Designed miniproteins, single chains, continued (2). Designs and how they scored, part 23

Each design is a single chain, and the fold is of that chain. pLDDT is the mean over its residues in the fold that is shown.

## One batch from the design tools (miniprotein)

Design m4769
Fold by ESMFold2-Fast:
Structure m4769 (fold): chain A 103 residues (1-103)
Amino acid sequence: MREELLERAKEVAKRAVEAGLLSKGEGIVLFESVATLVLTGKEEEAERLLRELERAIEAGDREALERTMRETILLANKVLPELTPEQAAELERLTKEFAEELS
């Protein structure tokens, strides 16, 4: 589940950037936000949000994408203080690796 959700988050963010719906910076923020939810054990919330993001991207629905991205960021910010130092280090590593993949 966790590895699958993280890979799915990468693909969703990449697809949104490639479609011109998000900037590279916005794509990185989206990935980091989903990864935060996954690392803090909010897998069901992450899966729901990824489904909504995928639908918005497939439809080219910028408004739906922006709404779901805002919800994702808000939920990630609520659980950000729950990250252990080890989880925070993993999040930083995953986010840096993803940023390089968008180059």
Scores: mean pLDDT 87

Design m4770
Fold by ESMFold2-Fast:
Structure m4770 (fold): chain A 88 residues (1-88)
Amino acid sequence: DELKKKNQVDTLKVAAQSIEELSKVSSAEEVARFAKRMVDALKKQGILTERQAEQIKKELDKNIKSSAKDVAEAFVKALEKVRKEIEE
């Protein structure tokens, strides 16, 4: 179903953009908390597998000590990889 794939891709793009914008005005810890909530929501929607969700959360935690921008970049890169897997 092409419509389902498009909706999943659009949802991932919106999630990535939201966290990137949040990183401009929030701390690394706050960005990571919001990104983890997004990961949980995407998992409940069936867009992310349990393994993908766990891996993304671990990458977010690794970047908390660096910067809000690094946390957001890790999140965006992870969602971009999932998007490419959906776009066959």
Scores: mean pLDDT 85

Design m4771
Fold by ESMFold2-Fast:
Structure m4771 (fold): chain A 94 residues (1-94)
Amino acid sequence: DELKERIKRLRKEIEELRERIKELEEKGKDNPKAQAKLTIARTNIEMAEDYLKEAEEALKKGDYEKARELIKKAELYIKNAREYIEEAEKILKA
């Protein structure tokens, strides 16, 4: 099932991004600008997780159209989280 594999891939990406956020939070604990970016990244990851949970429920009910839209929303929030993580990394490298 294409949609189930897509959800699994996105959940793995979320786990990788959460680990990256933890590392950067420790490195930048005294850097308020980096911490602010990481907080926004965490919020985007939480939103993505909520949408993936809803997508899994939609798939269980056979609502493939709803599942696709929810996966799409999760992908957008994952992309946003990655961008904020990259901004935090740039701040910490300066």
Scores: mean pLDDT 90

Design m4772
Fold by ESMFold2-Fast:
Structure m4772 (fold): chain A 67 residues (1-67)
Amino acid sequence: DKKEIEEIQKKLSKLLKEGDYELAERIQVIELYKRVQKDPSLRRSPLTEEEKEEIEKLKKEVEEYEK
């Protein structure tokens, strides 16, 4: 439970810092973000404001592609 949120945050931070994303990686980042929001047990600690903004940007890109 709590370990999972730590893993999610570490993975998101790594992907955001890399800056080079494939569609598959973008979907993965969005999936991790949705899991943190949807499952209260995974929200042990909040994301930073910068990380949240980066994830929202990626989320919109993938949503537009899925249309």
Scores: mean pLDDT 61

Design m4773
Fold by ESMFold2-Fast:
Structure m4773 (fold): chain A 95 residues (1-95)
Amino acid sequence: VVFSAQQVASAVQAAVQHFKLPEGEQALLSSTLQELAIALDFNPAKLKEAAVALEAGDASLVSAETAAILQRLELLRLPQPHRQALAFALRTLVA
């Protein structure tokens, strides 16, 4: 399944509003969400797994494949608010 631009935008908007993030971060969150979804082959189970790791800031909670992707994209190094917003967007996208 390929997510539409509208689905990605809606998920990002929901995350930005929920966490009250600065508007300048919306574009970065959108591009990061799209890159992560592509890297995880739009697989809902892998996307949910990535959300768990991002919320915890810990790749040990997920499969080696998902952990490697999160490490490559340096997403676990993001500040906690950014990780929580990205996880919220991922959960919204797969709902």
Scores: mean pLDDT 78

Design m4774
Fold by ESMFold2-Fast:
Structure m4774 (fold): chain A 90 residues (1-90)
Amino acid sequence: MSEKEKAIEEIKKYVEEVAKKLNWSEEQKELLIKFAEEAFDFLLSRGESVEEAKEQVLYEIEKIEEIAKERGLEAAVEYIEFQLEKLKEV
């Protein structure tokens, strides 16, 4: 398994744990996975190392978890969708 593939697996496991803690649906979990994968690929395309990209993605997932806990599910989903649109513009 490549270092990139290993990092993606670790990110996906973290998303699974966060989704379980928040009682998110499969659709909401898949949205977060999509964001994590697109953010990870974006960071790698900008010249970041696999480890640096992984750490930044994990930090963003933690931020999304905090938004969900403090402001609710709809606010977290809106934040994810907004970030995904920004990634498309670059």
Scores: mean pLDDT 84

Design m4775
Fold by ESMFold2-Fast:
Structure m4775 (fold): chain A 56 residues (1-56)
Amino acid sequence: MDILELAKANGDGPELSEEQYEEVLAVETEEEEREFAANITASQAALMAQRVLAEQ
């Protein structure tokens, strides 16, 4: 899960446990993952992860 890994590595997301990060991202990540997984930089993936986490 690239977006989850990048969010943790950059420290851009809230301080959540690994289980909580996976659950939050899974809820809304499906559509986001499809786009950025094809053509995205690490920074953009991290920003999208932050957005998904904030939505949850």
Scores: mean pLDDT 57

Design m4776
Fold by ESMFold2-Fast:
Structure m4776 (fold): chain A 69 residues (1-69)
Amino acid sequence: SSVEQARQLLEKAKQAIDADNYTEANLAEKELFELAKSNDPEVVRLRNELVELHVQAGIEDIKRAVAKY
């Protein structure tokens, strides 16, 4: 099902982010965004969870950059 695929993509994206594998993370993100076009509420929720993870990763990168100055 699309929900099962979305869950697998979210897990792949999480693992890729933890491994600093940006190529794999971007691929998983693109596939999850395509699945979310179905407007399935659970798929949309999983997509939003991935977006939140990316935002948090970005905030941490900014904090590290600011701490350098």
Scores: mean pLDDT 79

Design m4777
Fold by ESMFold2-Fast:
Structure m4777 (fold): chain A 68 residues (1-68)
Amino acid sequence: MDPIFDNIKEFQEQQLASAKRLEALGRVDLAAQRYQDLEDPNNPYFKLALQRGVPKEKILEFLQQQLS
């Protein structure tokens, strides 16, 4: 697997884990912010992948797969 996609996956998984933990604590506002970060095209790992020449279509497909 491409190392850039691995980095994005790790970031997404950390954000999802954080969001779920915040929901369990009743911090719905903070959980919503974490979920929005997953959809943000300005995500630092998304930007890094684009900078390294990964096609945007593949990045979007990867993010969609993680959000499903």
Scores: mean pLDDT 62

Design m4778
Fold by ESMFold2-Fast:
Structure m4778 (fold): chain A 78 residues (1-78)
Amino acid sequence: SEMHQLLLAESELGLLRIGKWVAKKTNDEEFKKRLIEKIEESIEKYKELLEKTTDPEVKARLEELIAELKKMKAELKA
């Protein structure tokens, strides 16, 4: 269901948030590069999911997730 797909997306975002915090604290450039790649993969995946989504509440939350992933990517590249 769309709600179960959203739950998985939220869980992945949570792990990426932890990854961002770790990258900023350790200043590990290799880890940061791998994390940016995973964030980019997640953005593409959730954009595709958004196109297939019909539930307006799930749609709104996926748009927020994509926006947050884009901000995380920008902050990691800075």
Scores: mean pLDDT 88

Design m4779
Fold by ESMFold2-Fast:
Structure m4779 (fold): chain A 79 residues (1-79)
Amino acid sequence: MSPEERRELLREGLKKLGQAGNKLNAGDYKGAIEYADEAIKLFEELRRADPSLAPLTDTLIDEANRIKKEAEEKLKEKE
């Protein structure tokens, strides 16, 4: 994977992570989970392509998982 492809994966992942946070804040919990899952997949691909980025990608995956868990908890409260 080229350096340009890795930068694109990071940029796309960050965009999806931001969208997940925006959906969570807007009360769109299903949308928040979907965008968080997409962000996690992109960061996992980046980590496999460049293991030296593991501290960064692990932090970003943790943030996406926090958004996902909060959205899942909010969905349970609404039922």
Scores: mean pLDDT 85

Design m4780
Fold by ESMFold2-Fast:
Structure m4780 (fold): chain A 63 residues (1-63)
Amino acid sequence: SPLEEQIARIKEIVDSSDDPVILEVALHEARELLEQATDPELKAEIQRVIDHIEEKLRALGHR
């Protein structure tokens, strides 16, 4: 699925970066994918990615 591929890419970016600008862009993209997703399992995976990005941004002194 194109959405699964996009989420996998976002996960790689988030794991490899500590740049708040890159993380905010990744957060925006993940939220857009969540809106497009229909499958409950994929929605849950996207939500976990969003939660992880938000936690990482919070640890860096951002939201």
Scores: mean pLDDT 84

Design m4781
Fold by ESMFold2-Fast:
Structure m4781 (fold): chain A 55 residues (1-55)
Amino acid sequence: IADILREHGALTPEEIAKLAGISLATAQRRLDRLVAEGVIVARKEGDKTLYALAP
């Protein structure tokens, strides 16, 4: 996940799932864990949430 965000920048869970070849549910679980660990940040953009590498 972090490598995908490094290459592509801020992405939605749907985009990450597609790029990684995993289910949306699996992508969301991994994203939630990485946010909790401070590796990535969630950014709200309208009704969408984008995820990006933490500063």
Scores: mean pLDDT 79

Design m4782
Fold by ESMFold2-Fast:
Structure m4782 (fold): chain A 88 residues (1-88)
Amino acid sequence: MLGRLAIRLGEEGVRRGRAGDGVTAGRLAALAGSLASRSEDRELAIEAARLAVEAGMLAVRAGGKDGVIYGTAGALSGIGALFQHGGE
């Protein structure tokens, strides 16, 4: 299921971001947010979107050009998914 995949990618993104791998965290955040927006399961989509935001913020904090770019994209994608599925 798309929502479950998005959650797993978001969880891995958070794990990598906490380990200081900002580039991988940012890329996983962007992918998780994108998949969350496409998920038809609202509950799974919201959880994946929250993880995408967290992983994206960790990627930005890790620094570097790619970490900031992909982390920002991931955080914004997660925010977009939250709005789409009934968040603000």
Scores: mean pLDDT 80

Design m4783
Fold by ESMFold2-Fast:
Structure m4783 (fold): chain A 100 residues (1-100)
Amino acid sequence: MPSVREQARELLSRAYELIKNRAPDEEILEVMEEVLRVTREADAETRREIARGVLNVTRFFVAHSTDEALKRRALEIAREVARIGGDEETLEELDRLEAE
């Protein structure tokens, strides 16, 4: 079985590819929910890495999605990941992204 860190990296890569390939927003959000699940199982160092990765995925999702409710859901998932990781800088960047 891959490590929690390897699982997180694969899920983040999958989310990027889904957005790039214009997959349905719901499929991308399903992968983001899996990232949140993995974050709960991760150590502190891995949680910080995941928080930064989720910020980048969320920026890409918000730039390409046209559904305001699904954009809000992506931001909620990303905030929960950052909160679990204690990443204040990522939380501040997510707040700036929502204001755009």
Scores: mean pLDDT 84

Design m4784
Fold by ESMFold2-Fast:
Structure m4784 (fold): chain A 86 residues (1-86)
Amino acid sequence: MSDLLKKLEDEFIENAKKEYEKRKPEIQKWVETDGSELAKLIAEGEKKVKENPEQGLLDLLRDIMDYHVKRLEEERKKAEEQARKA
């Protein structure tokens, strides 16, 4: 494993932390309005971030992305259903 790769990962994680800090207010809104799925992901992620900030943050980001992709897929299917009617 090269030092360059390690430095790149470290920098990526640092940037991810910055992104998470900026997104905290948005995520809190999502939890309040969108509900339990995001709340569960955040709670699980918070535990991991506390114990290991790097791994916990990556896991949290993955979970959020997966949730987002599923929501996009649902919206996409709705759009396709409407297109079929047209």
Scores: mean pLDDT 67

Design m4785
Fold by ESMFold2-Fast:
Structure m4785 (fold): chain A 71 residues (1-71)
Amino acid sequence: MEKLQQAEQEASRAVHEVVEELKDKSLGELQKAIIEKADELAKRSELGDYTGGSALIYGIDELGRYTSLRG
């Protein structure tokens, strides 16, 4: 149970960091960076694809907010 919580926290933190770093970039650049970060997490995280998948889900939510704010 603790490992799942740690993986979700790692994914959420990583996505938030990417969004903060690239908030002034294009939607496509932000999307690409989120996918690349999710792939990194899948490779280095103990829970692999679970952590990467969580990052993609959080990234989709952030992209939705980003799109709403730019319109």
Scores: mean pLDDT 76

Design m4786
Fold by ESMFold2-Fast:
Structure m4786 (fold): chain A 100 residues (1-100)
Amino acid sequence: SMKEKAEAKAELDAEVLLTMIRLAVMFNVPLELIEKTIEETIKDIVEEMLKLGLSKEEVIEILTKQVNKVIDALKADGHDDVAAMVDKATKKVIEELKKE
């Protein structure tokens, strides 16, 4: 189904996001740039799922599941500040999606 394809892609996109954040932290990239890139990446993931014909409810379900994996991994790394940025950006994108 399209939902299964979207979930598989969102899982891959979340792993790419996690790797990007880990590299950015390792190279001391400014936190403002990391936060902006996280928000843009989450927006792109949402837009791609919507283009695949998923409902807003399905997008929120899949996004929340995959983002929680990223947050948990970053917390396990000791990067609570960046984990909080991911949580904040996700909540912002979800609230924006609900208003449309």
Scores: mean pLDDT 89

Design m4787
Fold by ESMFold2-Fast:
Structure m4787 (fold): chain A 63 residues (1-63)
Amino acid sequence: SGVEIRELVARAIELAARAVLDPRYEPEAEEVFGQLPSKGAADAARRAGERRAEEELRRELEE
């Protein structure tokens, strides 16, 4: 069902964001990317994670 794929994508985005801020999480992020149904899905999750990390950094810098 679509629920499992959505949960996997959400986890991929979280790990991608974490890996941008801390490279120690990069291997876990790559493992989850490998479980996604396509390279397009993995690339989209990576970009979404990068945007999330960027927003978090902007919030920290604005304080």
Scores: mean pLDDT 80

Design m4788
Fold by ESMFold2-Fast:
Structure m4788 (fold): chain A 100 residues (1-100)
Amino acid sequence: SAKEEQLEALREELLARIREILAGLPEGVVDRVLTVVDFAVREAMEAVKSGKLSAEEAMAGMRALIEQHLATLPEIPEEVRARLLEELARFGERAVAIWA
């Protein structure tokens, strides 16, 4: 559907932006963050698509899961973590608008 195509494009954009933000970090750390973000985003999208969660609930759950995992990665500087959380917030707002 058009909504699914827009959400997939938005997810790809998010992953690309996160990779750019993390470019100065060790490859293993970058891969771990991208894997967790991709998983959390796909789970959130599927929960909304199946009617299990509202878009707002799914985005809140996605953010909480990612924030929890970022807290376990001391290699990520505080300023980089803040930028990642800002990108996740922007993604969540845009995703909710697409699902509306």
Scores: mean pLDDT 86

Design m4789
Fold by ESMFold2-Fast:
Structure m4789 (fold): chain A 107 residues (1-107)
Amino acid sequence: MSVEEKFVKEVLELLKKLIEELKTASREEALKLLEETIKEIQKLADKAEEEMEKEKVPFEVQKKLGLLVSELVKGLNEIYQKLLDGASVEEAVKELEELKEKFEKKA
């Protein structure tokens, strides 16, 4: 499994776990879970970037992963802001499922 394939798999598992946990979470718990998940995704991205540099992975692959991470983190932050602005946790779950599907398709 390549570094990028491993990263994608780990991120998909985090998103799946987040979606499941949000189904039983309060708004306050949902905000905390989203913040923690964004932080973990960023840590995984940083590790993947360092490993790809060590393995001399082509720049195009590194750039594609960087863009994919940027889009995902932006989407997660937008969901976080909507929850903060009074959106329901149920709506956040729906938007997360759509974001996960888009990430999986582009990966």
Scores: mean pLDDT 86

Design m4790
Fold by ESMFold2-Fast:
Structure m4790 (fold): chain A 72 residues (1-72)
Amino acid sequence: SLSKDLLELSKRGGEQAIKMAEQGNWADADMAIEGVYQYGEELEKLGDKKAAEEAYKIGEETRKKVKEIREK
């Protein structure tokens, strides 16, 4: 389903953001996090509130992890 594909893209976006942060590529890390939130908004528009909440949670957890990497 489209919701399943968008949630998978959200997970990949989170992984990409962490990878970019570990490489010191903060701009690409931040763009990947923004992409995860955009997938959450698309899931809301589809009416899949549960998948949207999962995408937003991925975004929040990824943002926190990127911040931790940046502070090292």
Scores: mean pLDDT 88

Design m4791
Fold by ESMFold2-Fast:
Structure m4791 (fold): chain A 116 residues (1-116)
Amino acid sequence: NGSTKVAKALEKGLLDSGVEPSLALKYALILASGLKGRTLLPEAVDLAYDLGIIIGNAKSVEGAFLDALILLDALLNKDVDEAKKWFDRIKSKVDTSNPKVAEALSRIEAYINSLK
């Protein structure tokens, strides 16, 4: 189902960022539980992967994960103002000199801009 695909995309982003497999799985399962019963758009998969890249490269994966869940919820609800608020907050806390993080942030920003 959609929640499983989105959770697996987050897990892949975390793994591609060098997060330990058991920790990546833990966060993916938390996301899957939170998305249970929701109708998810195909774009949610790509957004979850990009968030996995962003939080997987953060100094605190746990702290970044909680902020990323709020951002993902805003993105899935197409709440442009809330998405911008949490996007800017996350961007201020991550290393934007990392090319993978910069690219993931750019893709999320483009998505937010498409919702205007």
Scores: mean pLDDT 83

Design m4792
Fold by ESMFold2-Fast:
Structure m4792 (fold): chain A 62 residues (1-62)
Amino acid sequence: LRVDPDDVAERLRTELGASDEQVERVRELLERDPRATARELAEASGLSVGAVRRVLGRARSV
């Protein structure tokens, strides 16, 4: 299942207080690779893997 990059970006901003730079980095990576792992997104943004994994899990819930 593909996640919506904009939904993930919004959740990072609202749930984790992520900076606009961190949010945009995650969104760009997900647009380029919709199958990107939580680890890859965390490395790109500087966020924790656990926090990103929780956000991805919520974004994948329909």
Scores: mean pLDDT 77

Design m4793
Fold by ESMFold2-Fast:
Structure m4793 (fold): chain A 98 residues (1-98)
Amino acid sequence: NAKEEARELVEKARDILSKAANTASDDVQAELTLLIIDLTVLENFLKRSDDLEEALEGIQRLIERLKKFAERYPEVKDALNEAISLLEKAQEILEKAL
């Protein structure tokens, strides 16, 4: 269940970023799309794999990338911070399941 809960949180984070991308400027949308792709890869990894340590590393890397992106692009900062909060919850759930 921890793996499924983490996957649902990653999916919610991806949906928030996808919605933000639809209203973002072209430059921001292009870079944000790369982050959305990586979130989709992580979501699929959580669905197919029981390697919680690798999933945790993936989440941690994405949190760091999203934080740097939020600092560069104020127009999507609120959406990014919401996505970061969801990923931090996913990280906590997986850490407790180890």
Scores: mean pLDDT 87

Design m4794
Fold by ESMFold2-Fast:
Structure m4794 (fold): chain A 94 residues (1-94)
Amino acid sequence: SSMQQAVQQRLAEAEELFRQGLRLYEQAKATPPGVRRVQLYREAAELFRRAAELFRSVLDQLPPSQQPEVQRKIEEAERLAEEAEAIVEPQLQP
């Protein structure tokens, strides 16, 4: 159905955003303190938030067998976003 196709498309998009977030997050950790590291953490946090939103938007429409794995991905994405934000926030405050 068109609804199932939309669910699969959003799930694939969420997984890609999560993977991109992880790459930037790991790059940020390897980057010396400064503007570049803050930018990488900020971009990673945005990608993790978007991934979590997309995963959450389709969760109830997934087969019950897939829901626990996607729930864990939501929790992991939200946790990583919060960690990245905690690093960025002190760097942006006057």
Scores: mean pLDDT 86

Design m4795
Fold by ESMFold2-Fast:
Structure m4795 (fold): chain A 80 residues (1-80)
Amino acid sequence: VDHLARGAAALAAGDYERAAEHFTEALKEDPKNGAALELLGLAYVGLGDLEKARQLAQKAKENGHDEAAERILKAVERAE
């Protein structure tokens, strides 16, 4: 939760690399956390790493977070 909050603050500040680090730590604690999967995917969109963003969308879908996966894919589509 602390890493999720810190990641969200970094994401809001446009610090996508720091955001990705914090969300990765959140996923180490809870690998199925839908919010962490979604926000990590969005951080990769911010970094321009659309391939990693798509991988996070697939992982979110595999863990039952279809809405999170859809939001990541819409962000990827807007970045193309």
Scores: mean pLDDT 85

Design m4796
Fold by ESMFold2-Fast:
Structure m4796 (fold): chain A 100 residues (1-100)
Amino acid sequence: ERLYYARIIIKVSGASDETLEKFEKEFFEELEKLAAETPGVLALLVERHPDDKNTLIVDLVAESRETLEALVKGIKEELEKLAKKYNISVEIEVSVLEVE
């Protein structure tokens, strides 16, 4: 079956270490909810960049392009909400990989 992959690179600026930790915790909780509520999600992984503590990497695997696009949109909306809540700046880069 054809699978759809996306990587989202999230760069945070304007956050103290304490604020960053609170932001990450709430973001991870909201991502778990999004994955549970979105049909056709196969995997969602969140990791800190090994060389940059202010950078998060989200890897997504979905059964359809439509599901993948819905997840990416939901993640962007949540990031905007949390950026306002914590008074931080978030830059988002999305890479989509098509598979066999």
Scores: mean pLDDT 82

Design m4797
Fold by ESMFold2-Fast:
Structure m4797 (fold): chain A 83 residues (1-83)
Amino acid sequence: MSVIEQTAEEIAKEIKTGKKKEFKVKLVQKSLDVKTALEAAEKIAEILEKMGFKVEKVEPGKSENEAILVVDGVEVHIEIVPE
């Protein structure tokens, strides 16, 4: 399973708990087949939609290393970090 697929599964699990309205996920740049957080967020959103979640928003953050995803009313911040 790719890092993007694993991240989508972890996000799905967190949303299903109903405990958090907002949370952040950190992705290591060298583990990704994409260059920007927005590209990673778009791929994660596609996987979450295939899992039955409603993706309301996918937006770039303040930098190319940050993106915001809103799924079933939960705000997920995606951040790419160097290793």
Scores: mean pLDDT 81

Design m4798
Fold by ESMFold2-Fast:
Formats: C-alpha cells, structure tokens, sequence
Structure m4798 (fold): chain A 94 residues (1-94)
C-alpha cells in the first residue's frame, strides 16, 4: 500500500516538477493544477501513514495544506483538495 502511494506521488512529482521550475503554481495549466492537487493529497497520505499521525495531527495537516492551496490556487482547488484528502483519511481508518 505505502509503496503504491510512493509510486503515484513520484509519477505526479516527475510530471509537475519541470513545470514548477519554469512557472509559479498559480501559472500552471489547468490540468497540471489538478495533478498538483493530487500530488499534495498523496504526499499528505504518506505523511499520515509513515509518521502514524493521530486524528488531531491529521486534521491539522489537512487544514494547513488546504490553507496553502487556497492561497496558491484559490478556493475551488482548496475545496477539491479537502474533499480528496478527507476521503483518503477515511480510507486510512478502515
């Protein structure tokens, strides 16, 4: 499970990193903004699993990432990230 998440994170990171070197996050094409949000969700999932974060730490991580994405990409992408990460947190609990 963790290895599969690492693989997905690395695939997205390799796709996004060259674009981020040339552009700020807010300047990215729409599709790469979506991929960036997915990359952050996988990074957060890995952080929760590897560090065995309790529920309060998981909620704090979610709110911090949502705040960053809201500032970088706006409300639409911040809400999309919240929904995706909340779903991943529920999956981790099962």
Amino acid sequence: KIEEIVEKFNELSEKITPALEKNKVKELPEKLKEDYVEMLVYRAELTILVNELNEKAQENLLEEIVKVVKEELGEKYAEKLREKLEKKIEEIKK
Scores: mean pLDDT 80

Design m4799
Fold by ESMFold2-Fast:
Structure m4799 (fold): chain A 100 residues (1-100)
Amino acid sequence: MEEILERIRKNVDELLTLSPEELAKALKIMRDRVAKELSPEQARLVLGPLVVAIKAAEKGDIETARKYLDLAVQNVRSLTPEEAEIVADAIEEALKEAKK
């Protein structure tokens, strides 16, 4: 679990170096994958803060986006390792797509 959380933290920090437009694009990709692959109950823990982070990024409010991404990372600790791996993969996919 700790290795998965470290991967998530590192990739979230990299996402936060993107422009607000690229960050919003990346977070929407992450949202769509998490919504598809996690159960509704488990997805809610990540998607709740993530939706707020997306709206903040769309407005150029990176400070609020960071705050809610940090909350999403904290909520990943309540998931199983398998579910946390899905979130880690979603962030890595989002980061790859945003860099295109």
Scores: mean pLDDT 84

Design m4800
Fold by ESMFold2-Fast:
Structure m4800 (fold): chain A 71 residues (1-71)
Amino acid sequence: SDLTQEAAAAMVVRSARISVENGVLMAKVAVRRPEQREGALRGAEEIEKIDPEAGKKIREAIEEAQAEVAA
């Protein structure tokens, strides 16, 4: 649902604002669930607008987690 995706995005953003490591962890958890996957990506994009390096790290973590799920 859109609310689940929005909640996932907000969670990733809030976590990343505390630390990049927390953002990475929350994004990896969210991306493993199809109903949260788009939210995790949106969260990473929002962080990238504020801190490009932090957003890139979160996006790379999402890509790694997606590859693990696909394997």
Scores: mean pLDDT 81

Design m4801
Fold by ESMFold2-Fast:
Structure m4801 (fold): chain A 91 residues (1-91)
Amino acid sequence: MIPKEALELEVEGSMLEIKAAVLLKYDKSPEALKEAAELLKKAAELFEKASEILKKNAKSDFDKKQADALDSAAKALKKEAEKLKKKAKEL
């Protein structure tokens, strides 16, 4: 079964993604873009920590695939955060 600590980190990361999405929907200022980028970077770090816990406690191929999915999600979020920071500087 998925470790509770990993699940809690996934939930927290998802909440930060939602906060970033809501912010960007209603505010397009450079400040909002920077704040959203910071939220996405924090979400990525939480997903990376969750992935590390899952890898350490991997007992099945399912656990390994879940860890790989979180690692991929974290990389995508970091890339998105970098794009938002660049866009904020161009405004």
Scores: mean pLDDT 83

Design m4802
Fold by ESMFold2-Fast:
Structure m4802 (fold): chain A 85 residues (1-85)
Amino acid sequence: MSVRDWIRARLEQAGARAPDELIDRVAAAAEAIADPGMRALAAEVAVLLLTGEPLPDLSAALASLSPEQRAAVEEALARAKAAVA
């Protein structure tokens, strides 16, 4: 399943609707991330933002990561937020 198809399916499950242009923008931003795990995180955060759901408190999870992993997570979050803005 492509990132675009996954985002669309998640929005549909949440009863939310977004225009194809916005879904394409979010998918492109996530697909620019080379790491599959970070790409998935960016897509999930974007879906939460698009549905108006509160973002989970990631502070405890981030505390368990290496500095390099933490930087990757912060980059994924920044890309997701920029794409939905």
Scores: mean pLDDT 75

